# Designed miniproteins, single chains, part 96

Each design is a single chain, and the fold is of that chain. pLDDT is the mean over its residues in the fold that is shown.

## One batch from the design tools (miniprotein)

Design m3550
Fold by ESMFold2-Fast:
Structure m3550 (fold): chain A 95 residues (1-95)
Amino acid sequence: AEEGAERAEEAAREADRAAEYARERGAFGAAVAAGAGAGVALIAAAVARLAGDEEGGRAAERGAESAEAAARAAREGAEAGDGEGGYRRALEAMG
């Protein structure tokens, strides 16, 4: 469905803005940005499912899972004083 695809695209654009913020703020910024991206993706998944767009819903859910894992990795790295390792693990979680 076109509407579900547009919502997933909006979530992707928000994730891109979050990634830009993360580059400027380092590991802590990456954790905040990834968390925000996960929230937007979950909303997009719910909207797609309500519209009957199963494929769009699945894509948004996968995006949310990746963003949440990335946020966790970045946060753990920052707290451990291993910002570089946390960033690397966050990138792997995003794909």
Scores: mean pLDDT 63

Design m3551
Fold by ESMFold2-Fast:
Structure m3551 (fold): chain A 110 residues (1-110)
Amino acid sequence: MLEVRVDAPDTVEAEVGEKVKITFTVTIRNLGPDATVKITVELLDPEGRVVKKQEFAPVKVAAGETRTIDVTFEFTPKEPGEYLLRVVVEDLETGRRATSPPTKLIVKEK
C-alpha cells in the first residue's frame, strides 16, 4: 500500500507566451512490498481535456521506505483560460493510481 502526498501551489497566474515552471513535491510512503512508481504531471484545459503530460523517470520505493521527489512541470501557454494541473502517481506492480488535488493555472492575455 502506497500513501501519496503532493505539496504544490493552489493557484499560479501567467500570461500567454510566458514560460511557467511549477514544482510539485511528491512524498511516497510505502507500507507494502517493494514498489516502482511512475510520476506524471497532467495539464487539463478549461474543458477538462488532458492537453499535456510530462512523465518522469520511474522511482523505486522499498518496503517501509518514505521518498520525497521534486518534479518540475514546464509550460508556455498559447491560449488564455483556466487550466488545471494534477500529479498522477502510478504503482507499476499493481496499476493503482493516486491523483493530487488540482493546482489552478490562470492564463491571461498579454
Scores: mean pLDDT 86

Design m3552
Fold by ESMFold2-Fast:
Structure m3552 (fold): chain A 64 residues (1-64)
Amino acid sequence: MEEELREAAKKADVDAVEKLVPQLPLSTRLRILAENARDIVESPAPKEEQLRVARLLSGEEPPR
């Protein structure tokens, strides 16, 4: 599950991140964000999706 969230975050896959985020504690989500921030920013996804993934991982935005 943690590895699945890490891979989804690296690709800025918003739908996958939304599904996995509620299953992991905030501490784990923040660690994944910190460790993978570069990959998220460098992903081919639109900037809005990259920012949304960051907000979901940081707890700033609740999953739908």
Scores: mean pLDDT 78

Design m3553
Fold by ESMFold2-Fast:
Structure m3553 (fold): chain A 97 residues (1-97)
Amino acid sequence: DRAQRLADLLAAAQVLATQGDDDGADALLEPVLNASLEERQQMLNVGNELVKKYSTPEERRKYHADMFEALAAEARAAGDTALADALEKGAQQLKNA
């Protein structure tokens, strides 16, 4: 659960950073950077299993797009409209790639 959450946040932060949204990327990376060594190891294991489970780039892109929409909904519920808008934009770019 937490390892999956950290893996999702890391993936989202990387995409936001490539889009030039450094503030959004930093916000998502904060829990990852403050994670314990054990939590980071579990996060890496989740990332490895994701690559094995979703063997095609299209499947991985869809997974990340769906995850970004879920994170955007959480950000919007928390009142972080700027982060929610950035994540929704990221999700649409992944769907249209």
Scores: mean pLDDT 75

Design m3554
Fold by ESMFold2-Fast:
Structure m3554 (fold): chain A 96 residues (1-96)
Amino acid sequence: EEIDEGVAAILVAIGNYALEKGDFEGAVRLYEKAIELAPEDSRVYAWALLNLGKAYYKLGEKEKAIEYFTRALQVAERLGDEELVAEAKKLIEEIK
């Protein structure tokens, strides 16, 4: 579980780099793999969902972006991660 979460965190970091460089399709693939490996009740899982939403928004898939931001918000609220909750809410409001 911890090993899979650690690998997921690395995949999120690489996905963030891909997103920054404009490789939105590559970012999607990396975040999807991170989501597969991360525990569903983990901060890494919530961040992967949030950033997957950002990648879909950059690809013009607004409805998918909102779906993933909403899922990230639900996980962040369960974790009590106030910073992640605030970021997810801000992104949902800015793109709807």
Scores: mean pLDDT 87

Design m3555
Fold by ESMFold2-Fast:
Structure m3555 (fold): chain A 69 residues (1-69)
Amino acid sequence: MDEANELLQLGGIYYKEGNYEKAKELYKKALELDPNNAKAYQLLGDIYLNEYGDKKKAEEYYEKAKKIE
């Protein structure tokens, strides 16, 4: 399996458990392996928007995801 996608799946499990810090860490790790992973940027945006209330940071991540094909 793709290592970056495995990290995104694991991060999703931590997110469901309410461990947003661990989820964020794993999504960032996925981006270290695949810097053009649009899904990882989208998921980081979701954490900043929904859990931290940081709309500006979320928008920055969503723009990154949008520019990746």
Scores: mean pLDDT 82

Design m3556
Fold by ESMFold2-Fast:
Structure m3556 (fold): chain A 97 residues (1-97)
Amino acid sequence: MEEALKKVREAADLVVKAMEETTDFNAIVYATLALIALHLAMRDLERGDVEGAIEGVKIAIKSAKKALEATTNPVAQEYLKKAIDLLEEARKILEEL
């Protein structure tokens, strides 16, 4: 659980960094949706709701992938790719609990 929470927090920070680099409106919208989903997943993890956290992480992955497709900034793309990788790892950890 602590490792999954750490990966979700690191992914959220990377999504924020991607938002700072991109000027693409759709990328910012999808990144914002990913951050909302990650915030809710972190809250659910802190409350012991593993199933809720898995759903939040899945939504965040989908939104982050859409942000990645929408951005033309290569630095933002690198941050989003790293965030997605961390979220996929967090999802696997949570699904094994």
Scores: mean pLDDT 89

Design m3558
Fold by ESMFold2-Fast:
Parts: sequence; C-alpha cells; structure tokens
Structure m3558 (fold): chain A 69 residues (1-69)
Amino acid sequence: MLSPEEARRKLIELVRKAAEAARAGDWDTAEHYLDEYGRLSRETGVFPTGEEIREYVEELRALQARRDA
C-alpha cells in the first residue's frame, strides 16, 4: 500500500485534477478524479485538510452549482 505521505500527495493531486477538469467543463473526468479521491482516502485512512485542498473543493462546489443552475 502507499505510505501516508504518498497517499496525501496523491489525494491532493487528484482533487487538483478534478478542479482543473471541472473548470474546462469536463465533468466526466472531474467525477472520475473525485471517485478515485474517495476510494484512495477510504483505503488509506488519509484525509488532507490543508488550505489548498479547501480551495479546490470550494471551486468544485461553485462550478457544480453553476452547471446545475
């Protein structure tokens, strides 16, 4: 299994990629990365809570709200 440090880095990468895909309007790719994030987090027990991750999550929520409006 990935080390906790490797898992944390990969989780940050996945949420960043999801936000980038969502910005491009590619919600299929964004949902794929979010699903991978959830799976990896559950498997490793690692939950990043840094400011950088909060920013990506807030962007994703705002973009999804705009899409659904």
Scores: mean pLDDT 78

Design m3559
Fold by ESMFold2-Fast:
Structure m3559 (fold): chain A 70 residues (1-70)
Amino acid sequence: SKLEQEYASKYAAASINEAGAYASEMIARRLEERGSSEEKIEEFRKGAEENRKAAEELRKEAEELKKQLE
């Protein structure tokens, strides 16, 4: 089913975005520990937030597709 493939694809994309958010947050923490510029730290934290929002949206889309498969 195309819907099953779209569901799997959106969950995979959500997981990738969550992993990206985690990586960016880890980088931000390391930069803060090193006393790096606030601007540089904020850049990675903003990237993490954007990736988390993207993951949340993709999960919502996947859950709507799942309801159609019932």
Scores: mean pLDDT 86

Design m3560
Fold by ESMFold2-Fast:
Structure m3560 (fold): chain A 61 residues (1-61)
Amino acid sequence: SAFEELADAFYRAVVAPDPRLSPEQKAALRARLLEAARAATSFHEFSARATDILVETAARL
């Protein structure tokens, strides 16, 4: 889906190269973003869920 492609593109551009995240954190974040993409019925729902995941991850850094 377009949302899964967007989630994967974001992962490759932002998450994968971030040295502050462990390999386990990167894998968990990727999985959560893909789950959000698969569950979303609109771009708004996807962006809101993805934002929450990113905010939670940033708070733990």
Scores: mean pLDDT 82

Design m3561
Fold by ESMFold2-Fast:
Order: structure tokens, then sequence, then C-alpha cells
Structure m3561 (fold): chain A 80 residues (1-80)
């Protein structure tokens, strides 16, 4: 289960970096979708750490999920 959380956070980090690159290219709808996917994976990783009682790790990845959602909303606003 902890190994699952590690895989999810790595995939989320890769998507987050991709979202940043898409945003820089002015591909705002694609960036928004990519940031939302990153946020979902960060949230899943945080949920696993919460189930394991790893409060600090859970907080860290929930914070990352929130940051990714904020960036997704920003990209959606730019696309509007």
Amino acid sequence: KEEEAERLKKEADELFDKGVELYRQGKWPEAAETFRKAAELYNKAADIYEELGKVEESRKWYTKAIAAYILAIGAEFEAS
C-alpha cells in the first residue's frame, strides 16, 4: 500500500511537470486537464498515507493536490 502511494506520487509529479509545460505553451485547456489528473493522484497518495497513520506525509500530498487544483482553475480561467 505504501509502495502504491509512492507510485501514485511519482506519476502525479510527472503530470504536474507536464501541466506546467503545457501552460507555458499556452495550451490552457490541456494544462487544466493535466493539473486535475495530477491533483487526483496526489489526493489518492495522501489518502493512502492517512490510512497508514502517516499524518505528515498525508498533509504534504494533500497540499500538493490543492496546489494542482489551484493551477487547474487558473488554466481554466485563462482558457475562458
Scores: mean pLDDT 85

Design m3562
Fold by ESMFold2-Fast:
Structure m3562 (fold): chain A 61 residues (1-61)
Amino acid sequence: MMSMEEIIEEVRKMLEEGVPASEVAKRLEEMMREANLSKEEQKELERETKRLLVDYLSRQA
């Protein structure tokens, strides 16, 4: 089981290591389902990870 912080760090790590954004998004969804997160934690996690994905995609452009 992963905490919200562990999930965010895992996403960041995967993006920095060049894992495709689509694969990162897939793993994020799976980790969110495995982690027992509150609705507020899920919202915060989605906001944080979307920010990381937008930044990553901007660097690919």
Scores: mean pLDDT 74

Design m3563
Fold by ESMFold2-Fast:
Structure m3563 (fold): chain A 91 residues (1-91)
Amino acid sequence: MKYKEELNKIIDYLAEVAGDTETAKRIRELLDKLSEEKQKIYYENAKKMLEYFEKQGGTPEVARFLLGVMEGLLLIDQAIEKIVKEREEKK
């Protein structure tokens, strides 16, 4: 899957600069649960994050911030999907 491979490369690169392999691992696990269409959306967002990172001088602080944003977005998406499924199971 092209989007997953390229997305993982961006996440791993930011994690190496950030010195935060645990956040990268959590992000990869969350991405593996997404549909191909959602992985494409996250890939496009990751490319924009990489551009922002480069424009800000490629510092570990910016890398850590961007990884945190990505993890946060993925956790929100996972929480929404869980709530939707729980509502369907109760009806």
Scores: mean pLDDT 79

Design m3564
Fold by ESMFold2-Fast:
Structure m3564 (fold): chain A 56 residues (1-56)
Amino acid sequence: SEEEKIKEEIEKRAVELYLKGKMTVEEAQKIGRLLKEGKLEEAKELVDELEKRHGV
Protein backbone atom coordinates (compact mmCIF):
# COMPACT_ATOMS: atom_id res chain seq x y z
CA SER A 1 0.00 0.00 0.00
CA GLU A 2 0.99 3.67 -0.25
CA GLU A 3 1.05 3.87 3.56
CA GLU A 4 3.51 0.94 3.67
CA LYS A 5 5.78 2.69 1.13
CA ILE A 6 5.75 5.91 3.19
CA LYS A 7 6.56 3.90 6.33
CA GLU A 8 9.46 2.15 4.53
CA GLU A 9 10.90 5.52 3.39
CA ILE A 10 10.71 6.92 6.94
CA GLU A 11 12.35 3.74 8.34
CA LYS A 12 15.12 3.93 5.71
CA ARG A 13 15.87 7.58 6.53
CA ALA A 14 15.82 6.86 10.28
CA VAL A 15 18.21 3.90 9.87
CA GLU A 16 20.62 6.05 7.82
CA LEU A 17 20.61 8.74 10.53
CA TYR A 18 21.21 6.14 13.25
CA LEU A 19 24.10 4.48 11.39
CA LYS A 20 25.72 7.91 10.83
CA GLY A 21 25.52 8.64 14.58
CA LYS A 22 22.98 11.45 14.00
CA MET A 23 20.27 9.86 16.14
CA THR A 24 20.23 8.70 19.76
CA VAL A 25 18.80 5.35 20.91
CA GLU A 26 15.96 7.29 22.60
CA GLU A 27 15.11 9.16 19.37
CA ALA A 28 15.22 5.87 17.39
CA GLN A 29 12.85 4.23 19.91
CA LYS A 30 10.44 7.19 19.71
CA ILE A 31 10.35 7.01 15.88
CA GLY A 32 9.82 3.23 16.07
CA ARG A 33 6.85 3.69 18.43
CA LEU A 34 5.26 6.33 16.17
CA LEU A 35 5.60 4.03 13.14
CA LYS A 36 4.03 1.10 15.06
CA GLU A 37 1.14 3.38 16.08
CA GLY A 38 0.62 4.48 12.44
CA LYS A 39 1.59 8.08 13.26
CA LEU A 40 3.48 8.51 10.00
CA GLU A 41 3.33 12.33 9.91
CA GLU A 42 4.76 12.63 13.46
CA ALA A 43 7.50 10.10 12.63
CA LYS A 44 8.33 11.99 9.40
CA GLU A 45 8.49 15.33 11.27
CA LEU A 46 10.99 13.89 13.77
CA VAL A 47 13.18 12.49 10.98
CA ASP A 48 12.99 15.85 9.13
CA GLU A 49 13.99 17.67 12.35
CA LEU A 50 16.98 15.38 12.94
CA GLU A 51 18.16 15.83 9.33
CA LYS A 52 17.92 19.63 9.69
CA ARG A 53 19.75 19.55 13.04
CA HIS A 54 22.68 17.63 11.51
CA GLY A 55 22.81 19.70 8.32
CA VAL A 56 21.57 19.32 4.75
Scores: mean pLDDT 83

Design m3565
Fold by ESMFold2-Fast:
Structure m3565 (fold): chain A 95 residues (1-95)
Amino acid sequence: AQVAAALEGGRAALRGGLEAVKSSKNSESASSGTAGAIGGIGGIFQAEVLKDGVGGGRGALGGGLAALRGGELAGSEAGIAGGRAGIAGGAAGIA
């Protein structure tokens, strides 16, 4: 359950981060979106490859937070939604 939750959170953070980058109008929103995507990838890697639900969950949580910030700065509803889903999945992976 933890590994699956971390994977879903990582994928959501990756999608949210990418959407924030696509909608970005400045370097700050682009940087936050990029950090969200990278955190999501890290979470996926830890959960899928290393089978570490807690490590994957932390990556997804960090990526989700960055994607949420990037989405808010860029005005991207998809980025915000992906960031929130990444936070939720990451928290479930840690729990």
Scores: mean pLDDT 79

Design m3566
Fold by ESMFold2-Fast:
Structure m3566 (fold): chain A 64 residues (1-64)
Amino acid sequence: SMDDIKNQLLVELERLAARMSKVLSPEEVREYARRIMDAIENQDYDKAYELMEEMRELIEELEE
């Protein structure tokens, strides 16, 4: 089940990164993805969810 949570987070991260790539540079997208991946690697899934929520807010601001 921990592997299932990790897999769900990775899939969602890929989806968010794809959306951000339309409004941010590849470098900026990779920096956000790196921070989320670090949280996942540390098994801090609450932190990963929080960072992904920040990512969604940023997309919303930039999409207008």
Scores: mean pLDDT 81

Design m3567
Fold by ESMFold2-Fast:
Structure m3567 (fold): chain A 70 residues (1-70)
Amino acid sequence: MMQQANNLINQGNIYRQQGDRLIQQGRNIINRDGTPDSQRIGGVLINRGYYYRARGSILINQSNRIINQI
């Protein structure tokens, strides 16, 4: 049980870090080029980043639930 909770926390942190990286990459693409194509591509990366951050938060919340049941 403890290993499962720790694995969820670790995965959650990885997802959140990946999300932050994608958001930064998307913003950098938009700021660098300013073209409609770069804005579209950057927007997709930002949205994917927010998805990964949300996923990470869900995993961390699940780990807390498991810990509280023990």
Scores: mean pLDDT 80

Design m3568
Fold by ESMFold2-Fast:
Structure m3568 (fold): chain A 85 residues (1-85)
Amino acid sequence: KRELAKEVVDKIFEKLGKTNEITIDEVLDLLREAGVSDETIEKVRRALQFVLRLKGRTTQVSKEDLEAALMLLPEEDIEEILKAL
């Protein structure tokens, strides 16, 4: 599960051309373009919002934040995202 989450994080940051921080909207737009289901995208949105809220952050998502959010999802949802990317 953690290894799959890390692979998803690396692919998302690579596709967005970013090495440091991205926004929630950039992540969700990339997943929609890749053909990830609306149900899975909504789970990612809620997980990211939860992680950022815990850290007192606004819109900037680090690789560690995205990994933490993905770890809140079922492994099946992470596999769906990885397959779509």
Scores: mean pLDDT 79

Design m3569
Fold by ESMFold2-Fast:
Structure m3569 (fold): chain A 100 residues (1-100)
Amino acid sequence: SMDEELEKWVEATMSAVRDAVAQAKANNWSAATLRSTVLGLLQRFLRELKEHFSPEQVAEAMERLLAELEKLAAAETDPAVRAALREAIREFREEFERLR
């Protein structure tokens, strides 16, 4: 179903973001590198969604993704990683809202 497909896309993107966070911690990435990497993943997700789904479905998937990202950032115990995640989420949210 379309709902199941949207959920899979959100979960795949969340998995990629979690992998980026894990790599950042393992390799001592700068906050700027983590922020840029996460933002790039989110921008790629939005671009791919727009190619396959209606504007209404894209908006629903984006709302779900942003909620999951905010939960991830809130659960993050490393303050530098948390700040980088929140900055990427903020920049992406501003970009997404501007395009609506």
Scores: mean pLDDT 86

Design m3570
Fold by ESMFold2-Fast:
Structure m3570 (fold): chain A 80 residues (1-80)
Amino acid sequence: MEEAKRLEELAIEKGKEALKAIEAGDSEKAKEYAEEMERYGLEAVEAALRAGLISEEEAEAAKAHVRALKEKLIALAEEA
């Protein structure tokens, strides 16, 4: 559980940094943070699944959500 929580907190932090970079017009940093958010987010989902905290169905939905969020952040960064 601790590992999944740690990775989730890192993903949230990177997502916030991506949004700040978008607001500042720093497209390259926003994309880097979005990619880091996806990496930590996917690791958090896998850790939660491995720990028995979520089902395989919930894990697939969560991974899809993380990937969709990363794509939205990249799109926003490219428009900034």
Scores: mean pLDDT 84

Design m3571
Fold by ESMFold2-Fast:
Structure m3571 (fold): chain A 64 residues (1-64)
Amino acid sequence: MRYRITSPGGEATARVIAGEVERLVPGARSDVKGNEAIVEAPDTPALRELLANAEKSGAKVERL
């Protein structure tokens, strides 16, 4: 699955989110540009929980 995550905290927060996805979801790939992280990962409960927590923290999550 592929997602765009837009961080209200800017590039530093986007990089933290990308790093957590790569750490918690085996096989995940991310690319960070400005306040956006593009994430490719298998659809797992860990990914869904991470995306839900990002939205609760004010990030915008879009499925690509």
Scores: mean pLDDT 81

Design m3572
Fold by ESMFold2-Fast:
Structure m3572 (fold): chain A 80 residues (1-80)
Amino acid sequence: SMEEIKAELLEEGKVFLEFIKKNNYTEEQIRSKLEVLAKTAKRLLSKEEVDELFDEMIKYAEELGLEKTVNIIREIKKKY
């Protein structure tokens, strides 16, 4: 179902955010991975579900203290 797809993509996104917290990823690496996730989400989900997915990822990134990553996610959300 679309609900299951959204949940799986959100879990993938959260796991990646946790990897960013623990590892020295460049802005280019972060942006590249998030762009792939955004393209997949746009293909499989409605615009509303994509926006909700990215809002949940922003919230989680803020909880993890990833200020730079939060800004990258916001930029990608505006693009998609």
Scores: mean pLDDT 87

Design m3573
Fold by ESMFold2-Fast:
Structure m3573 (fold): chain A 80 residues (1-80)
Amino acid sequence: MSPVEKMEARLDEIFSEIVAEAGAAGLSREQVMELARFMEELKDELIAWAKANPDITDEEIEEKVKEAEKKLKEKLEELK
């Protein structure tokens, strides 16, 4: 699997978890749409980074994914 494919797979897993948490928290459609836009922007930035760095390690990908998860959880908390 390429670094881009690994990044996409890991981000999709985290995004699914965050969306499930948002739904369970009873966020409005508007709040969910704001979260979705934030996720799309974050994914675009991280995929661009992975494309620019084809020799990145799995460990570096996981570090970026953890940073993304933290940002998503912070955004979710702001929307509550």
Scores: mean pLDDT 83

Design m3574
Fold by ESMFold2-Fast:
Structure m3574 (fold): chain A 81 residues (1-81)
Amino acid sequence: SELKELYKKRAEEYKKIGEEYEKEGKYEKAGEAYELAAEYYKKAGDYKEAAEAYKKAAEAYEKAGKYEKAEEAKKKAKELE
């Protein structure tokens, strides 16, 4: 569907934003971008990609010292496995 394609495109855009924030050392912003990517992958029905994006968010949050956010992102990834 057109809506599913839009969600997948938005997920890919946020994933790239997260990767750029990681390169800049902006780990909390990277985690936020990866969470948005995961939410859009989830809306698209791409649960494997959503789980991977949540795992990237968790890793970014750990690097930012945001351990509670990291734990929540890990839980969201596990819910999709």
Scores: mean pLDDT 90

Design m3575
Fold by ESMFold2-Fast:
Structure m3575 (fold): chain A 57 residues (1-57)
Amino acid sequence: MEELKKLKQEASELLDRALEQFDPETVAKIAELLNKIQKSTDLEEAKKYLEEIRKVL
């Protein structure tokens, strides 16, 4: 699914930005959400995790 691949790429980019700006605890939380997105096969579930990352940032 092209949309899911784009969402996974966006999540990876958000983690890269977080590594530059945030403390290790916040980065670990974002990395956990990214891992859930990468393992997700449901676009809506992945979108929810991406929104959680955006709220932290």
Scores: mean pLDDT 78

Design m3576
Fold by ESMFold2-Fast:
Structure m3576 (fold): chain A 62 residues (1-62)
Amino acid sequence: DVAARIAEYRAKLTADPNNADAYLELGRAMLEAGQPEVARGAFILALKLDPNNEEARKLLEE
């Protein structure tokens, strides 16, 4: 359930706003929810926190 996953990742980010993996997973869930611009913002934040995150780079290229 995409909505449940979004809520889970938002909760993780509330607990740790520097969690790059949570931003990456939130972005993926937002793509599944049909919100690509919101997803793009999440991927940018993930890459800003972890510049070596190849997955975030690839998702931004898509």
Scores: mean pLDDT 80

Design m3577
Fold by ESMFold2-Fast:
Structure m3577 (fold): chain A 62 residues (1-62)
Amino acid sequence: MREEIIEKLAEELKKNIDDVAAQGQILQEALDAGEVTPQEALEALGRARGTGPLPLDPPEAA
């Protein structure tokens, strides 16, 4: 699967964990480049925040 791409995104997001604007830009660029699907992008965000996969909703919501 695309584990490597998701993990790489998660690491970049984690480096900018206190900068929401930078996180949004990193995700948007990856999506625009077709590097990840929206589902994979949300999974990377969850990994960066230390939140596991949720059974009903993506972990973006606080």
Scores: mean pLDDT 71

Design m3578
Fold by ESMFold2-Fast:
Structure m3578 (fold): chain A 96 residues (1-96)
Amino acid sequence: DLEKFKSLSKEEQEKILKEKIKEVKRKIVVLESAKGILEAAIDFLKKLLEETDDEEKKKQLEEEIEELEKQIEELEKEIEELEKELKKLEEELRKL
């Protein structure tokens, strides 16, 4: 609530903004780490796909890769939203 925030002292506003910035940065690091794990899993599945002559198993591996790629796309969207939030919080902090 913007009105409740503006009723606080500038020192309290600065503290809240710094805590929110730290939390958003932490969330971004966690999501970037999760993305890295999924990318490593895709690389592993792609290697298995190259070694596989069974058409049914190839289809299963391709479907698993596609599902993981969709999860990465969702993580990238969440990271982008958090980065936009971070920029807004840093801008508000600079205006204090």
Scores: mean pLDDT 88

Design m3579
Fold by ESMFold2-Fast:
Structure m3579 (fold): chain A 58 residues (1-58)
Amino acid sequence: SSMAQREAQVRQEAADYAAKLVEAGLNELGIDTARVSQHGNLDQTAEAAERARKALEE
């Protein structure tokens, strides 16, 4: 059975999709996603987005 391998693939695809959703949301806020986007690293993306938002406001 390749169930474990399939589950790993689905998890990776979900992480990639979540990263794209965050990137789309950041684009709507006018944040430079070219510097923020990371493969499967939502925490780093969120931190970078907060720093970028603060910089734009100042």
Scores: mean pLDDT 59

Design m3580
Fold by ESMFold2-Fast:
Structure m3580 (fold): chain A 75 residues (1-75)
Amino acid sequence: SEAFELLLEGGKAFNAKDYETAIEKFEEAARLAEEEGQRSTLVLALENLAKAYEKLGKYEEAKKAREKAREIREE
């Protein structure tokens, strides 16, 4: 899955402490997972996006990403 490949690329950037690139890749992964109806990949992308936002001090964006992931998991 292209969404899952982007998720892995985002994780690689995150581990390299390139949080801006990680955010970009996780946002792309979330968008594609939503378009493809891949709920599990979407949840993982949103959870990782929140972690990357937290690393950059973007706590409001992180909170919104976690809330979206929670809502998807509860359905």
Scores: mean pLDDT 89

Design m3581
Fold by ESMFold2-Fast:
Structure m3581 (fold): chain A 57 residues (1-57)
Amino acid sequence: MEELREAAEELAKVDPSEAEFMEAAVEHFERQGVSEDEARKAAEAVRAYAEKRKALA
């Protein structure tokens, strides 16, 4: 879960418009008790998206 929060913070720095959605998504995942493997996969996807946004900016 920590990795997902870190990835969300990275995305928020690059694309503030996604910040509210990412915060809600992280909270939802925490409440559902999603597995660490699922949280890790989500973090990887968020980091990849953040890198794409950086390249376009």
Scores: mean pLDDT 74

Design m3582
Fold by ESMFold2-Fast:
Structure m3582 (fold): chain A 89 residues (1-89)
Amino acid sequence: SMAETGRRLGREGIRDGEEGIELAKNAKTLSQAIAAALRGVGAIFSGELAIRLGEEAGDEEAIELGRKAIELGKRAVELALEALKKVSF
């Protein structure tokens, strides 16, 4: 169902966001900083889709998971950009 798909995407987005944050914090190379940023972007997209599917299905859990995924994804991108500055010098 749309609700089940939304909840799954929200959970996947949260995981991607958390992995992206961890990768960004430990990034020492350009490739690692890029990988962290891509995980963050993936989390944001999954979160946005989870919210849309949750809103259409009336599933509050999917919406909540999606919002958390977006928050974590944005943090991962922010930290990845900070890491990029360190590896670009």
Scores: mean pLDDT 91

Design m3583
Fold by ESMFold2-Fast:
Structure m3583 (fold): chain A 58 residues (1-58)
Amino acid sequence: SLEEKLREAALLLLNGDVGKALKIIEEIKKEYNLSDDQVRELLDEVYRIAEELSKERF
């Protein structure tokens, strides 16, 4: 699901694997035919998820 992929990207960002996180976002962009504006919104959401995961699970 989209939510699962966003969580995976967020975990990769927390681990410092920025390139792998961006690859997941690029795959989502292709699968859902997202605009550049929608991709920016997804990146903002991924960063928010990463921040929340950092606070809630550690």
Scores: mean pLDDT 80

Design m3584
Fold by ESMFold2-Fast:
Structure m3584 (fold): chain A 82 residues (1-82)
Amino acid sequence: SMEERLEELLRRAEELLEEMKKSKDPKEIHELYREVLFLESEATLLVMLKHVEGVELSPRELELLERLIEIELEAEEIVKKV
């Protein structure tokens, strides 16, 4: 389901963010950030596909998307410092 896929994307994004926080290597931080952006892009595509199918997002799907956006914003703040 889309909910299960969003949960997987969120879990992976959280793991990437934690690795970014632990890293002292600017190159590694930039590579991890790129992976976060790819996960966000997939989430955006899933939302767009549901929209074109005329299916509303569930409250849980909206919550998961909001958390993904929060992770992307935090990752951007980390990368801006290197």
Scores: mean pLDDT 88

Design m3585
Fold by ESMFold2-Fast:
Structure m3585 (fold): chain A 62 residues (1-62)
Amino acid sequence: LKEQAEELEKKGEEALKEGNYELAARYYFQASVLYEKSGDTKAAEEALEKAREAQKLAQEQK
């Protein structure tokens, strides 16, 4: 689970670099859920914060 969360977080960063903020937010949110399931609450909170920032950027883009 933690390795899958790390992979999703990396995909979120790649989506951010491509300017696809909605996709980045979804990847970060999925990573936060997997971190939570693995018991890594700090990583889950950090990934959730990244998801919220990406969602904010997506809203500003529209």
Scores: mean pLDDT 80

Design m3586
Fold by ESMFold2-Fast:
Structure m3586 (fold): chain A 75 residues (1-75)
Amino acid sequence: DFQAEAEALRAHGRALAARIAQADPELAARLLAGLEALADAVAAGDWARAAALDEALLPVWREGLRALAAAGLLP
């Protein structure tokens, strides 16, 4: 169920973006936008777009983890 997978990804993205926003709200907004676009591609069954968006999102995710670590906000 593409819709269920997309909704799970959106929920995960919102939770993650909320934590990153404590350190870097602009980075959190970029991550959330990327995750929403990825969720939309998954919901549409557009696997080529989903793969490209996942690859593009990886450096943003790594930057988010670095921001959380620098702020002492890692779980």
Scores: mean pLDDT 78

